# Designed miniproteins, single chains, continued (5), part 18

Each design is a single chain, and the fold is of that chain. pLDDT is the mean over its residues in the fold that is shown.

## One batch from the design tools (miniprotein)

Design m16598
Fold by ESMFold2-Fast:
Structure m16598 (fold): chain A 69 residues (1-69)
Amino acid sequence: AAVTIAIVTEVALRLNELARERGISGGEAVRLALAGKDPELVEIVREVAREHGVSVEDLKRALAAFGGL
């Protein structure tokens, strides 16, 4: 399945929510998730990919392009 802007927006919103709880920016949360440096942020990406039937790799590529990273 193709990754849509709606799916990218959903993962970005979930990452931003956890970012606020941790006192970091949404952009930093996206960067940490893409780098695999934060297990909770990485799990959010995996969860959204699973919920929408898209690959984690396709979602990560779309998130990198969307997030300007």
Scores: mean pLDDT 80

Design m16599
Fold by ESMFold2-Fast:
Structure m16599 (fold): chain A 99 residues (1-99)
Amino acid sequence: DKEEEIEKYVEEGKKKIPELAEEVEKHFGSKELGELAKEYAELLLEVRKKKALGENQEKIEELEKKLKELAEKVNKDQSKEALKEFFKEAIKLAKEVLE
């Protein structure tokens, strides 16, 4: 069943999030960026779960478009400050989709 596959994906993703957050923290030398990366990754998994279940499709499509625009800005400005702003805005947008 698709729902069982989605639950497994989310559970496996949650297990990997601490390691990804630690890598971000080490790479930039910033505990704050690691914490923001963790929160963003957790919210993104919940958004992907809703998308896979066919929930809030229009809001998720708008979120994906905005995230792409934000990611393009970070690609042009690879500073710690730009990445911090990316995560903060992305977290805010993801929370709006998740209620």
Scores: mean pLDDT 80

Design m16600
Fold by ESMFold2-Fast:
Structure m16600 (fold): chain A 59 residues (1-59)
Amino acid sequence: SDTHKTILELIALKLRLIGLELDLEQAQKQGDQKTVQQLQQEIAQIQREIGRLDDILKQ
């Protein structure tokens, strides 16, 4: 079903988000401002996609 596919995509995106958040913590500890900005941009894009799929599940 569409619901099953959406749930699997959400799980994949949430796992990817966890990886990016761990990379962000590492970059912040190292003072790598360029990598921090790139990771924050990628995290924001993944969060928007999670929100889009979550809205589909609420319908």
Scores: mean pLDDT 88

Design m16601
Fold by ESMFold2-Fast:
Structure m16601 (fold): chain A 89 residues (1-89)
Amino acid sequence: ALTPAQLAKVEALLKKAEEALKAGKLEEAEAALREAAAILRAGTSDLEVQEEIGLAELVYAVYKAVGEEREGLEKALKLLKKALEIAKE
């Protein structure tokens, strides 16, 4: 299970990604989401959390490949927020 410190770090990274997206800082948003996903993936064997992370990575990759990187990051953020809420329970 994720420690309280790991959960707090993921929450802070997702908040950073959200603010970066609002500011149009796509590289900063990607870096924050990538770090959040890495902590979630390493900290749990929960299949639902792993599935949401995998879906976030896939959605981002597809949207980036078709030139819609910002939309892909926004969708990945939503999926990683869902993964975090599952990981808290």
Scores: mean pLDDT 87

Design m16602
Fold by ESMFold2-Fast:
Structure m16602 (fold): chain A 67 residues (1-67)
Amino acid sequence: MLEKVKEAAEAGDLKKAIEYAKKLLEENPEDDELFEEIIRILAEAGVPASELIELAKLYTKLRKEKE
């Protein structure tokens, strides 16, 4: 799945990269290393800060739901 985020980002398909990133975070809600890698890939690809903030909010919510 992370490979699909990288492929979409490299292709300039930022919308698909964000979609794959959301699915990855939902599947791995407590993987901080994966979350950091996803944010790095998307930021380097030029995803707006507003979208990165929304992904961070989603990840924070998913982690809290595991408590």
Scores: mean pLDDT 79

Design m16603
Fold by ESMFold2-Fast:
Structure m16603 (fold): chain A 67 residues (1-67)
Amino acid sequence: SELKRAIEEVEKIKIQLKKLSEQYPQYSVSIDNLLEQLDKAVESGDVDKIKKIIKETKVFIDTLKKI
């Protein structure tokens, strides 16, 4: 299902965010906020909300990787 695929993508992104919080402790608060938003989106069961926060989180990750 599309929901199952979206949840699997959230789990992969959460792993990336946790690794980034160790590498960039100055961004730990922003990363924690994204982790909380991802968890809330998954709890809602709304695929569109999950996709939106995934997209926003990927933009954040791409920006950090360029530093």
Scores: mean pLDDT 85

Design m16604
Fold by ESMFold2-Fast:
Structure m16604 (fold): chain A 63 residues (1-63)
Amino acid sequence: MAERLVELAKAGATLEQILEEFSRLYDELDAAGATPEQRLELIDSFGEAVEILAERRRKARAA
């Protein structure tokens, strides 16, 4: 689950798509009674995905 955000970012997904997927996964975790650790894993993956997007965007715009 958590790795999906990173995979989407690597596949060229937009920030909007990653935010939408994050929201969907967070709602799924909440509905499933997820632990704080599971929620932190999702948040960490979101942060990693955003970092990948920022790096790709900077590289593309610098060319």
Scores: mean pLDDT 78

Design m16605
Fold by ESMFold2-Fast:
Structure m16605 (fold): chain A 72 residues (1-72)
Amino acid sequence: EEPTVCELCDEPLTEDEKEKIGDYYTCADCKNLVLYVMKEKNLSLEESIAYLKSKPKEERLKMREKIDKGEE
């Protein structure tokens, strides 16, 4: 059986870490990032995942930090 990995960061996920969003599995941080992009860019789930996959890891980490701190 194939291990479950995060759709965005490719990190292996335990059952406790595995967050389902649509037909995809992500870590909690990446799920929050996908939901943020869906709201901010008015994109579908599939488009939001594709958008985030097009970004370098460093940019995704900065976006996650911004979400965690909240936007003014």
Scores: mean pLDDT 75

Design m16606
Fold by ESMFold2-Fast:
Structure m16606 (fold): chain A 69 residues (1-69)
Amino acid sequence: MDKVLEAAVYLLAAAVYLSLGDSEGAIEYAEKAERAAREALATAPEEYRPEAENLLKAARELKEEAKKM
């Protein structure tokens, strides 16, 4: 699995935990998504860079929302 797909999977998990009110789970998976998205940005071809950037932004936003719970 490439880092873009890995980030997307972790972001989905974080969103599910956030929707369930599990701030700890949401933060954990958002952090994993952020790490995978950062790695994707470092290694991704130009074609996938916008997707990696969008995933990184989404992971950061979700993490901040989870921290406010």
Scores: mean pLDDT 82

Design m16607
Fold by ESMFold2-Fast:
Structure m16607 (fold): chain A 71 residues (1-71)
Amino acid sequence: STVDRLAARLRERLLTQSELTVEELRALLEEAGVDPAVADELLAEVRTPDGRLTQGQVLLLLALLEQRARA
């Protein structure tokens, strides 16, 4: 699924660096086939200073994506 593919890529990325930028995450969402409007809504739910996401914030976003995929 799109969520599983995205989750695998995000976990691999976080193993090499402790954080992601919002722009990097947006690009990964787009590559995984997530609608840009949905990506914007998800990124808005994870408010970050300086547009950076920690591992915990990325895991939360993955949980939100999985919840939406089940609706």
Scores: mean pLDDT 71

Design m16608
Fold by ESMFold2-Fast:
Structure m16608 (fold): chain A 75 residues (1-75)
Amino acid sequence: ALSPEEQRLQAVQQQMLAIVNDPSLSLAEQEARVLALMRQLVAWINTLDPATQARARKQLRQVLAQIGQAILERL
């Protein structure tokens, strides 16, 4: 089973992918929405205990790599 932190990171990743793959949004609008979600996610991670924070930051790096790849596939 996924931890609550893993579930939230997975949910945010899916939201970011949905935004990047939304053909009704301009590239600038997709960027703004993804950045807003990233800011919210980082703020949440910073409220966690140090050990959970370290694990969440590692997962965040993986999420950002996947989102970056999805953006590159659009270019």
Scores: mean pLDDT 80

Design m16609
Fold by ESMFold2-Fast:
Structure m16609 (fold): chain A 82 residues (1-82)
Amino acid sequence: SLEEEILKLSDKLFDEAVAARKAIENGDIETAKKHIEEMRKLLDKLRELEQKAEGVVRDFARGTILLGENIIELLEKKVKEK
């Protein structure tokens, strides 16, 4: 279902965020950048599904997209500090 696909992509998005953060903490900036790139691809897919979603499912997708974008900005800032 659309809801199940959005939830699965949201899980993957946050798994990638954790992996990027761990890579930054270990000084592996190249690996961190690859995980951030994967997050951007997952966000693009979530935006496609958001356009097809309605009601609570759409609102969840929108909230997940906003949170994911904010996490990317924080991760990219940390990458620049190294």
Scores: mean pLDDT 89

Design m16610
Fold by ESMFold2-Fast:
Structure m16610 (fold): chain A 71 residues (1-71)
Amino acid sequence: AAPPMVRFEVDISLYDAALGNKRVTYRLTAEAPAEDVESILATVEALQNNDSSEGVKGEGPSPRILGAERV
């Protein structure tokens, strides 16, 4: 059977063009297969730190975004 979907939250810091390119932190609520959650979180951390030496891995499993709120 497919692994169960789990809900998780991740905080990301982005430059928001609508706010004049200020860095803001958003809390994203998302769902992904349990086995993919750690990989997604690690990818988010790498992107936030601009430490993606492997670059774009192409199309991977995408989390379902349920909401985003500014923290």
Scores: mean pLDDT 65

Design m16611
Fold by ESMFold2-Fast:
Structure m16611 (fold): chain A 77 residues (1-77)
Amino acid sequence: STPEERELQLEIQRLVAEMEKILKEAGVPQELLAEIAEKSKSLEEFLDEIEDLLSEEQRERLRELLEKIKELEEKLK
């Protein structure tokens, strides 16, 4: 891996950590999150499954983070 590739991976990890923080603040149980994540084929499907458990503001923030993650993942291809 290159230094640039490593920086992209670290940024993705930070964004994922921000998503996890929002979900914890929303009161979604970790066990439920793990179950939904296991059944989801993508982060987008994961968010679609949990969106009914979130406020509109939390959904918007998670969608923004997902968009950023997708941009960074595309750069790693």
Scores: mean pLDDT 77

Design m16612
Fold by ESMFold2-Fast:
Structure m16612 (fold): chain A 66 residues (1-66)
Amino acid sequence: SSMLEELEKAAGELVLELGEKLNLSEQVQMRAAHEVLSRLETFKSVEDLREFIEEVLRELKEQELA
């Protein structure tokens, strides 16, 4: 359905946008994108997707610092 396609596109673009703002490497951004794409069916809206992506990217950055 169109919703899954919209979520997939939004996921990719949001990971890139937020990843750049957080100064994440392209490798980390790609890993985050893969994780998000595997869970697209769990999101009911782009807002939920955005919140999840922001949290995932923050966690990945923190893990690299740990």
Scores: mean pLDDT 77

Design m16613
Fold by ESMFold2-Fast:
Structure m16613 (fold): chain A 94 residues (1-94)
Amino acid sequence: SLEERQREIHILTLRLLVERGELPESVLELPDEEQVELVVELGREITRALMQLLREGKVSLEEITFSTSSNSIEEEAEAATERYLKGKKIIEEA
């Protein structure tokens, strides 16, 4: 199902963020539901911060628009991880 696919993408994204040193390994011990909630909330926090920078004229829409073409769970998780890292960098540099 689409819900199962999205759950797997979120869980894999969390694992990739841990591998990149962005999150502590202890988050991998959380129940799947809490892992999904954590990834979703991290994405929302980055999006809110980027939208605030856009409203303040500190970034362009072009800078915060990321490619989304992917056909696998692994590719979508990698894309989500890269979007988070790029978004975080933009926020830190603003």
Scores: mean pLDDT 83

Design m16614
Fold by ESMFold2-Fast:
Structure m16614 (fold): chain A 60 residues (1-60)
Amino acid sequence: PLEEKVENLAKETGVPLSLLKDSLNNLLKSSEDTLKWLLKNETDEILKKLAKLALELKSS
């Protein structure tokens, strides 16, 4: 489930759950091409994981 994946990421990274949810919601508003670009070019591992999760949700 989505909530469990975001909660696990919050636990692993120490980033507040609310901030991760807001970031994920913003990524979900982005195009699939933008998310794919982020996956290839982003150096922030947390943002990369969120972009991957957003892409998986958009393609489901």
Scores: mean pLDDT 79

Design m16615
Fold by ESMFold2-Fast:
Structure m16615 (fold): chain A 60 residues (1-60)
Amino acid sequence: MSEIKALIDEIEKNPTADKVNRLVAKLREEGKEDIAREILRLASQRRIDEAVELARKYIA
């Protein structure tokens, strides 16, 4: 299972800004800047469920 999957599961259980920033950093390292930015935008609007769903679509 990828590091990203584990991080998404952790965010879903206990969302924190640090975990979201770590997920965004991982996605940026993979060259997925647009996806990383959208996840950060959704999280900043307290739309954590939508941010998690978007991240899961990327890794599915």
Scores: mean pLDDT 78

Design m16616
Fold by ESMFold2-Fast:
Structure m16616 (fold): chain A 57 residues (1-57)
Amino acid sequence: SMEREIEEAMDLLVYGTLKAIGISLADTGDLSPLIREALARRHPERREEIERAARAA
């Protein structure tokens, strides 16, 4: 749906911004697992990519 496509684009923008400025989800401390899981729940097809990005920190 259009709503899903907009949400995906927004999440990818946030994800890309974090990568671009060098902030690792793993480096956000206690929040990193919650952020990771929230993103993975919204985009299950990208769960592996999201988790890999966090671990690459």
Scores: mean pLDDT 58

Design m16617
Fold by ESMFold2-Fast:
Structure m16617 (fold): chain A 60 residues (1-60)
Amino acid sequence: SDEKIEKKAREEADKQFKIIIESLEKTLNLSDKQREEVEKNLESMRDRMIESIKKQLKEK
């Protein structure tokens, strides 16, 4: 159950962050290096978001 909750939370967070990254790439024509820097910053925020979503799913 915990593994399923983690997977669902990660998929949801990944879905949202992928949209943000792709939007920035298209709008700003980011280089691969710039995209990696953005992904690195968003990865840290994504990890925190996953933890928050996991906690919410476990409560209900």
Scores: mean pLDDT 76

Design m16618
Fold by ESMFold2-Fast:
Structure m16618 (fold): chain A 71 residues (1-71)
Amino acid sequence: KIITYGGEEAKKAIEEAKANGIKMLVIPTTKYPDRLEYQKAGTNADGSDGLIIYINEKDPQEVIEERKKKF
């Protein structure tokens, strides 16, 4: 499942996903160094098949979709 978040909402989104048993894929990139702890917290015990994407929620929907496609 794809989970999008912006700013301080990242932590809440990860905790909600864990509570609902949503599979989360850790993003293997250094582009978001401040988010490494979120990646670890968002990883399921089996380690696969969810995607966490960091997005600025204030961007137009078209910009958000392009961001998702490039990532």
Scores: mean pLDDT 46

Design m16619
Fold by ESMFold2-Fast:
Structure m16619 (fold): chain A 99 residues (1-99)
Amino acid sequence: ATPEAIEESLKKFEETGVEEIAERLGVSPESVRKALEILLRQEELRRKHASETTEYSLPKHIQEKLAELGIDPSKLKVLAITPEMEKLILEAIELEKKL
């Protein structure tokens, strides 16, 4: 993905996805937004370093959380929210709760 496409996806996700995810996870939108920004930047750097594979497998527990939210992975792309971003957000929220 181009940096511009990622930036646009991030903006669209923050406007629509963050509020939806925050409501379903029972956390504040600010917590989701902070976690999203940090993780998306880290994920972008990680993908540039490991660009050999384009396929990304989600852990089953994240897939179960996506199903619990009533959203399948393909629909997340339509909403400019990838399953990978969802995974990173959930991981950041779990990490933040442990801090």
Scores: mean pLDDT 54

Design m16620
Fold by ESMFold2-Fast:
Structure m16620 (fold): chain A 80 residues (1-80)
Amino acid sequence: MLEELKELAEKISQYAREALEAVAAGDTPRARQLFAEINALRDEMVSLFEKMPEKYLDEASELLQRVDDLIGEVEAALAA
């Protein structure tokens, strides 16, 4: 479960980078598509978090916070 959260966080990080590159290239439709994928993966992370053993909650919360920071960066770039 924690490893699955880490894998989802890494995938979100990759898509966030691609979305920011798409914004920089003027490919707003691609950036929005990647942003939708990021949000879907974040929903999957939340579903796994709800099932997380107590001993991993702190680390899982830190992963979600890091992901939320990346999502905010992509959202801000799309709003500019």
Scores: mean pLDDT 85

Design m16621
Fold by ESMFold2-Fast:
Structure m16621 (fold): chain A 71 residues (1-71)
Amino acid sequence: MSPEELAESAAEALAQMAAAGVPEEVLRQMAYRFGREIAKAGASPELVRKAAEGRLPEAVREALVRGAEEA
């Protein structure tokens, strides 16, 4: 799976969890961890931000990007 596909899959999974009623604090923690793992697979923070654009609440998107930045 490409880094772009990994980032899009993580954004989709987080969006589905948000729709299912998972609390935003839990989603932010999960997003941070996903961001770190995606970055280890070769995704840049910019690519991660692009994949999450328009798909996630801002706080969850920023946690995902921060995870990638801190990887």
Scores: mean pLDDT 83

Design m16622
Fold by ESMFold2-Fast:
Formats: sequence, structure tokens, C-alpha cells
Structure m16622 (fold): chain A 109 residues (1-109)
Amino acid sequence: SEEEKLIDEIVDEVAKKHGLSPFVKEAVREALLALLKNDPTKGSARLFLLLQIDPRVRDFVVDVALKLAEAGYPELAVKLLNMVQLTPEQRARALAHPALAPYADVLRV
């Protein structure tokens, strides 16, 4: 689908800027595809494990979510952010973006 292609492009673009392992990129992609299919339980386990190993993964997820929101998918961006436990600073950074600001009451910490 067009959404799957967009996810691949955004995840690849953001991954190049963060210098993270290909496994992190693949885990975020799997989580986003599961969210598109309304089956987050099947796509989130790998991402949750990586979040425990490398704190940089949270900042990577925030940047992916910001790019998704900019591309016209703010609801998918919020769902992705709600899969990870953001710090107050990371939450504030996400909500500073005009595409995500309307979702302040539904974006969990």
C-alpha cells in the first residue's frame, strides 16, 4: 500500500540520521505495519526489547513519528509514540510540532 511505502521511506531516512543498527529500523517498521493492521500485539515485542537495551531508540521513534505526522499520518504517529514510554522532554518535543499539538490529551507518557 501507499502507507507501507511511506513507512519504509521515512524509517530509512530517519535511520540514516541516527546511525542505529538495521535491527532497530526493522523493529520500528514492524510495529508501524502492525498498527496499520490494528494488530499492535504481533508487531511490538521486538521494539519493546530494543527500548530496554538502547535509550537512543526512543529518540529515533520520536523522529519517525514527527516525519509521519508531517506526511499526513498524525494518528499513526500518536499510536507509535504510545507504544513507547516517552520522557517528559521527549513528549514536549513531539507536541511542539503543529501536526501533533492537537493530540496532547491522547499522547501518553
Scores: mean pLDDT 79

Design m16623
Fold by ESMFold2-Fast:
Structure m16623 (fold): chain A 65 residues (1-65)
Amino acid sequence: SEEVLKAGGIYAKAHAKATGEKASPEAAARGIETGASAEEVGRAVLLLGGSEEEAKEAKELVEKA
């Protein structure tokens, strides 16, 4: 899903900023499709230090998928 791939991109960007390591949007998207709810994805973005806006966008993208 393009929506899940975009959500994975938001997560990967937040992860890279938090850890200094490059993260794959495709790997993040695969993880989301395997067992993460929209609420869990939004929470994960916030826990990585992402903004409320980024968390909301990621959650809405997973809900649309």
Scores: mean pLDDT 80

Design m16624
Fold by ESMFold2-Fast:
Structure m16624 (fold): chain A 84 residues (1-84)
Amino acid sequence: RELLSRAIGLTLAASGSTAFAEVLKERGADKELVIENVKDAIDLGEQAIKVAEELVKVDPEAGRSLLEKAKEALERGKKLLEEL
């Protein structure tokens, strides 16, 4: 229960934070603010991956689904940081 809840929460947080950082950049927000939000999104994504990997050992179906989404969010965040 705890592991699934943490995996879901962190994956949603990572995805949402990444999307927010993307919108900030698209709207020409302050570069410092965009960088801070991207770094926060990347940190959440890395945490989400770690928890989802543990979930794969207990619930492979849920774990793999969340791991895929967490990796996607992290990849988007890293790509956004490279563009700054």
Scores: mean pLDDT 85

Design m16625
Fold by ESMFold2-Fast:
Structure m16625 (fold): chain A 77 residues (1-77)
Amino acid sequence: MEEALERARRAAEAALKVPGVKDAFVIQLPDGSYLVVVIADNEEAAKEALRALEREGAEFVGMTKVGDDWVAYARVA
């Protein structure tokens, strides 16, 4: 849905402004919803990015440590 894609893109842009966030991108899921994936260099940056994603209407999915990075996931429907 076009509004969900716009929200997902705004959420990714908001997350990218958080210090310590390396990258943020949007993936379309088979059900038509969008997953916003954030890669951060530390846990606190990942938590701040999740707060930014939630302010843009994204729903928390998960957060995990991958190598030296923290990856956060939020869904927009």
Scores: mean pLDDT 84

Design m16626
Fold by ESMFold2-Fast:
Structure m16626 (fold): chain A 67 residues (1-67)
Amino acid sequence: MELTKKSAETVVKSVEEYIEKNKDDVKGIQKVLDALRVLGKTLPKEVREIVLKEIKRLEKKVEEMLS
């Protein structure tokens, strides 16, 4: 459980880092967020809930950056 959670957190961190480095690439940001959503749907319930919460946080961060 912890190892799978840490792996998911690493993927989320990589997506967040991509967003921070590529703030002007709206299409790229949408693509990586969509990939993370697809990945989230395939994960066990416990890890899926964590990933979905992080996706919402990243979506909010993108919304704030585009304001």
Scores: mean pLDDT 78

Design m16627
Fold by ESMFold2-Fast:
Structure m16627 (fold): chain A 69 residues (1-69)
Amino acid sequence: MLSREKAERAIRLLLERFEGKTTLTKEELAEVLREAGLSDAEIDAILSRLEGDEVTLTEAVDVLLEAMF
């Protein structure tokens, strides 16, 4: 399961990346998650829960919270 420390770090970075943006691509999301210290396996698990090529802030935060449980 994703640690609370990694999830909190990822959420902070997402808030910064979503300033002036409505969506991020899965590639941009993967970069944020990698910067937050997630492993490739953790990133793959998160991205596999998302549909399409673009992600909203709400979708990104929701999947991170779900990955903690």
Scores: mean pLDDT 80

Design m16628
Fold by ESMFold2-Fast:
Structure m16628 (fold): chain A 105 residues (1-105)
Amino acid sequence: SISSIVNQVSEVLTQAGAPNEVDYARKVTTTVLSKIPSEDHEIVGQGIVAALKILAGQPVTKDERKALYNAMNSSDSIKTAVESFLTDLGITKGARQSYLSLIGL
């Protein structure tokens, strides 16, 4: 569900020491997911969570890395949704690219 993904995003940011960003990130997550078909919520949501963990320097599982890989290599709408989330959260293209290369993207 959207609520489950929003809660996962909140947890990643809290663990990263960015609790002040949580309210904004919850709004961005809800907005991004509301603009895509419900069937794509899980792939986009898992991609968003995995990307945030990598960018925060948090450990990620093989399945989380694969989820991000699948999101970025799926349809243009799914890839755009993940990239829009990162852009709206203020993550620069340069910072994103340095971390995505670590997962073979």
Scores: mean pLDDT 80

Design m16629
Fold by ESMFold2-Fast:
Structure m16629 (fold): chain A 60 residues (1-60)
Amino acid sequence: MDRISIQATGRLSPEEVEALLTLATKEGYYVEILMTPAAEGDEQVRAHIEEVNARIKAAL
């Protein structure tokens, strides 16, 4: 299974989340999203990235 790591500095759109889930589950990639803080710690953005990563892990 090939691995794709994505650097995110903000929230992902619902379309981006669905594309990543499709890539992880249908195409057989191990996908993870890494939060890169731009300057301030946006806890909402971090929580969103952690939630998306948890959904990807659950789908694998």
Scores: mean pLDDT 64

Design m16630
Fold by ESMFold2-Fast:
Structure m16630 (fold): chain A 66 residues (1-66)
Amino acid sequence: SAEAEAVLAATRARGAALVAAASPEKRPQIQALADQTVAGVRALADDVEAARAAGERGLKEMEALN
């Protein structure tokens, strides 16, 4: 759905920004979490609210590592 695609796009963009802002030593860990979060959001494309919640959880974990 367009809504699921928007959630995925937003999660990917915000994740990429957090990876770019990360210190060199933390960047691989944050990148791995970003990839995992994007994969989780994509897997939940049939449940937009679950996808949004998964994206937000991953982004919060990335922010906590930075």
Scores: mean pLDDT 87

Design m16631
Fold by ESMFold2-Fast:
Structure m16631 (fold): chain A 80 residues (1-80)
Amino acid sequence: SLDEFTRLVDEALEAAEKLPPEKGKEYRDRVMQRAAELMGRIARAFAEDPEAGKRLTQQAVEEMRRIVEELRKLAEEYKK
């Protein structure tokens, strides 16, 4: 769902904040850019075909979930 996508974006940003400042900024900027791209595509898809919008939202959720997992793993590697 779109709510799940938004929640995963927030989780990715939280994981990036646990990185060293320079790396945290780099990954936060990447997450925000990709989230904006996906949100734009989802909005356009829903305007033309609600079913296409649902499929794209599911794909975006899966992609963002992978990003969260990778960032959390990276954050753990940067702990003291």
Scores: mean pLDDT 84

Design m16632
Fold by ESMFold2-Fast:
Structure m16632 (fold): chain A 92 residues (1-92)
Amino acid sequence: MSIEQLVVNAQLLAVGAETQLRLLQSNPAVPQDVLDRLAALTAEIRALVAQMVALYQQGTPESHAEVRALYERILELVEEMQRLVAEIEASL
């Protein structure tokens, strides 16, 4: 996958996480502690995406290697968010 594709995919993952959080926030059955944890994960994903965009703009091999590492971290956070969402859905 190209560095540009990683940045675009990361931006889409952040938008997806933010959209999912908004939908869950509108459901009064979802516990506040879980919403707070999802909000923290969503904010971390967005911060990492912003860092990836800044590194991509630098255009060095070193910055591109760091973009790949940040993308892997974003995938880990998305997986954690998906696990929390599945637990909520199973309890509703």
Scores: mean pLDDT 86

Design m16633
Fold by ESMFold2-Fast:
Structure m16633 (fold): chain A 96 residues (1-96)
Amino acid sequence: TPDLSSALKHLRNGDFDKAKETLLKAIPIELSRSFLRPGMRREVLGTAALLSVETGDPTPLLEAARELGDDPYVLTTAERFLPEVVEEVRRIMEEA
């Protein structure tokens, strides 16, 4: 089952494409699991931001923004790591 731990393992191994695929599958699964740790949302967001920076593809961060919606830390993270997509992140959060 795709999860944050598996995505982080691929990231640590330098396999950014597999890390990105695994993370994107793990993000929507978070919403279906009540046993996930409270800190996992921030770990998902941080991993998505890092992958977006490393690959030059904002998709991981934008998908994390869709799932994490109302958390103001989403916008702060986008401003810090990918300021060029802040307006897209803000739009996603407003549609949540």
Scores: mean pLDDT 74

Design m16634
Fold by ESMFold2-Fast:
Structure m16634 (fold): chain A 64 residues (1-64)
Amino acid sequence: SAGAEAAARAGAAGAAGDAEAARQYSFLKMTHGPEAGERAAASAAARGGDAAGRAYNQGMLEGG
């Protein structure tokens, strides 16, 4: 269904954001310390959440 596809797209976008947040945390923690890593991870996670919301809305609009 359109809802199931929209939910799957949102889940994938959220998971991608979480993975990027973890990557940013590890990289920035190693190079600039844990505070910089935490800030970068929070920013990446927020972007992932926004992308998930947009993906869900687009899926619902396209599915009817």
Scores: mean pLDDT 68

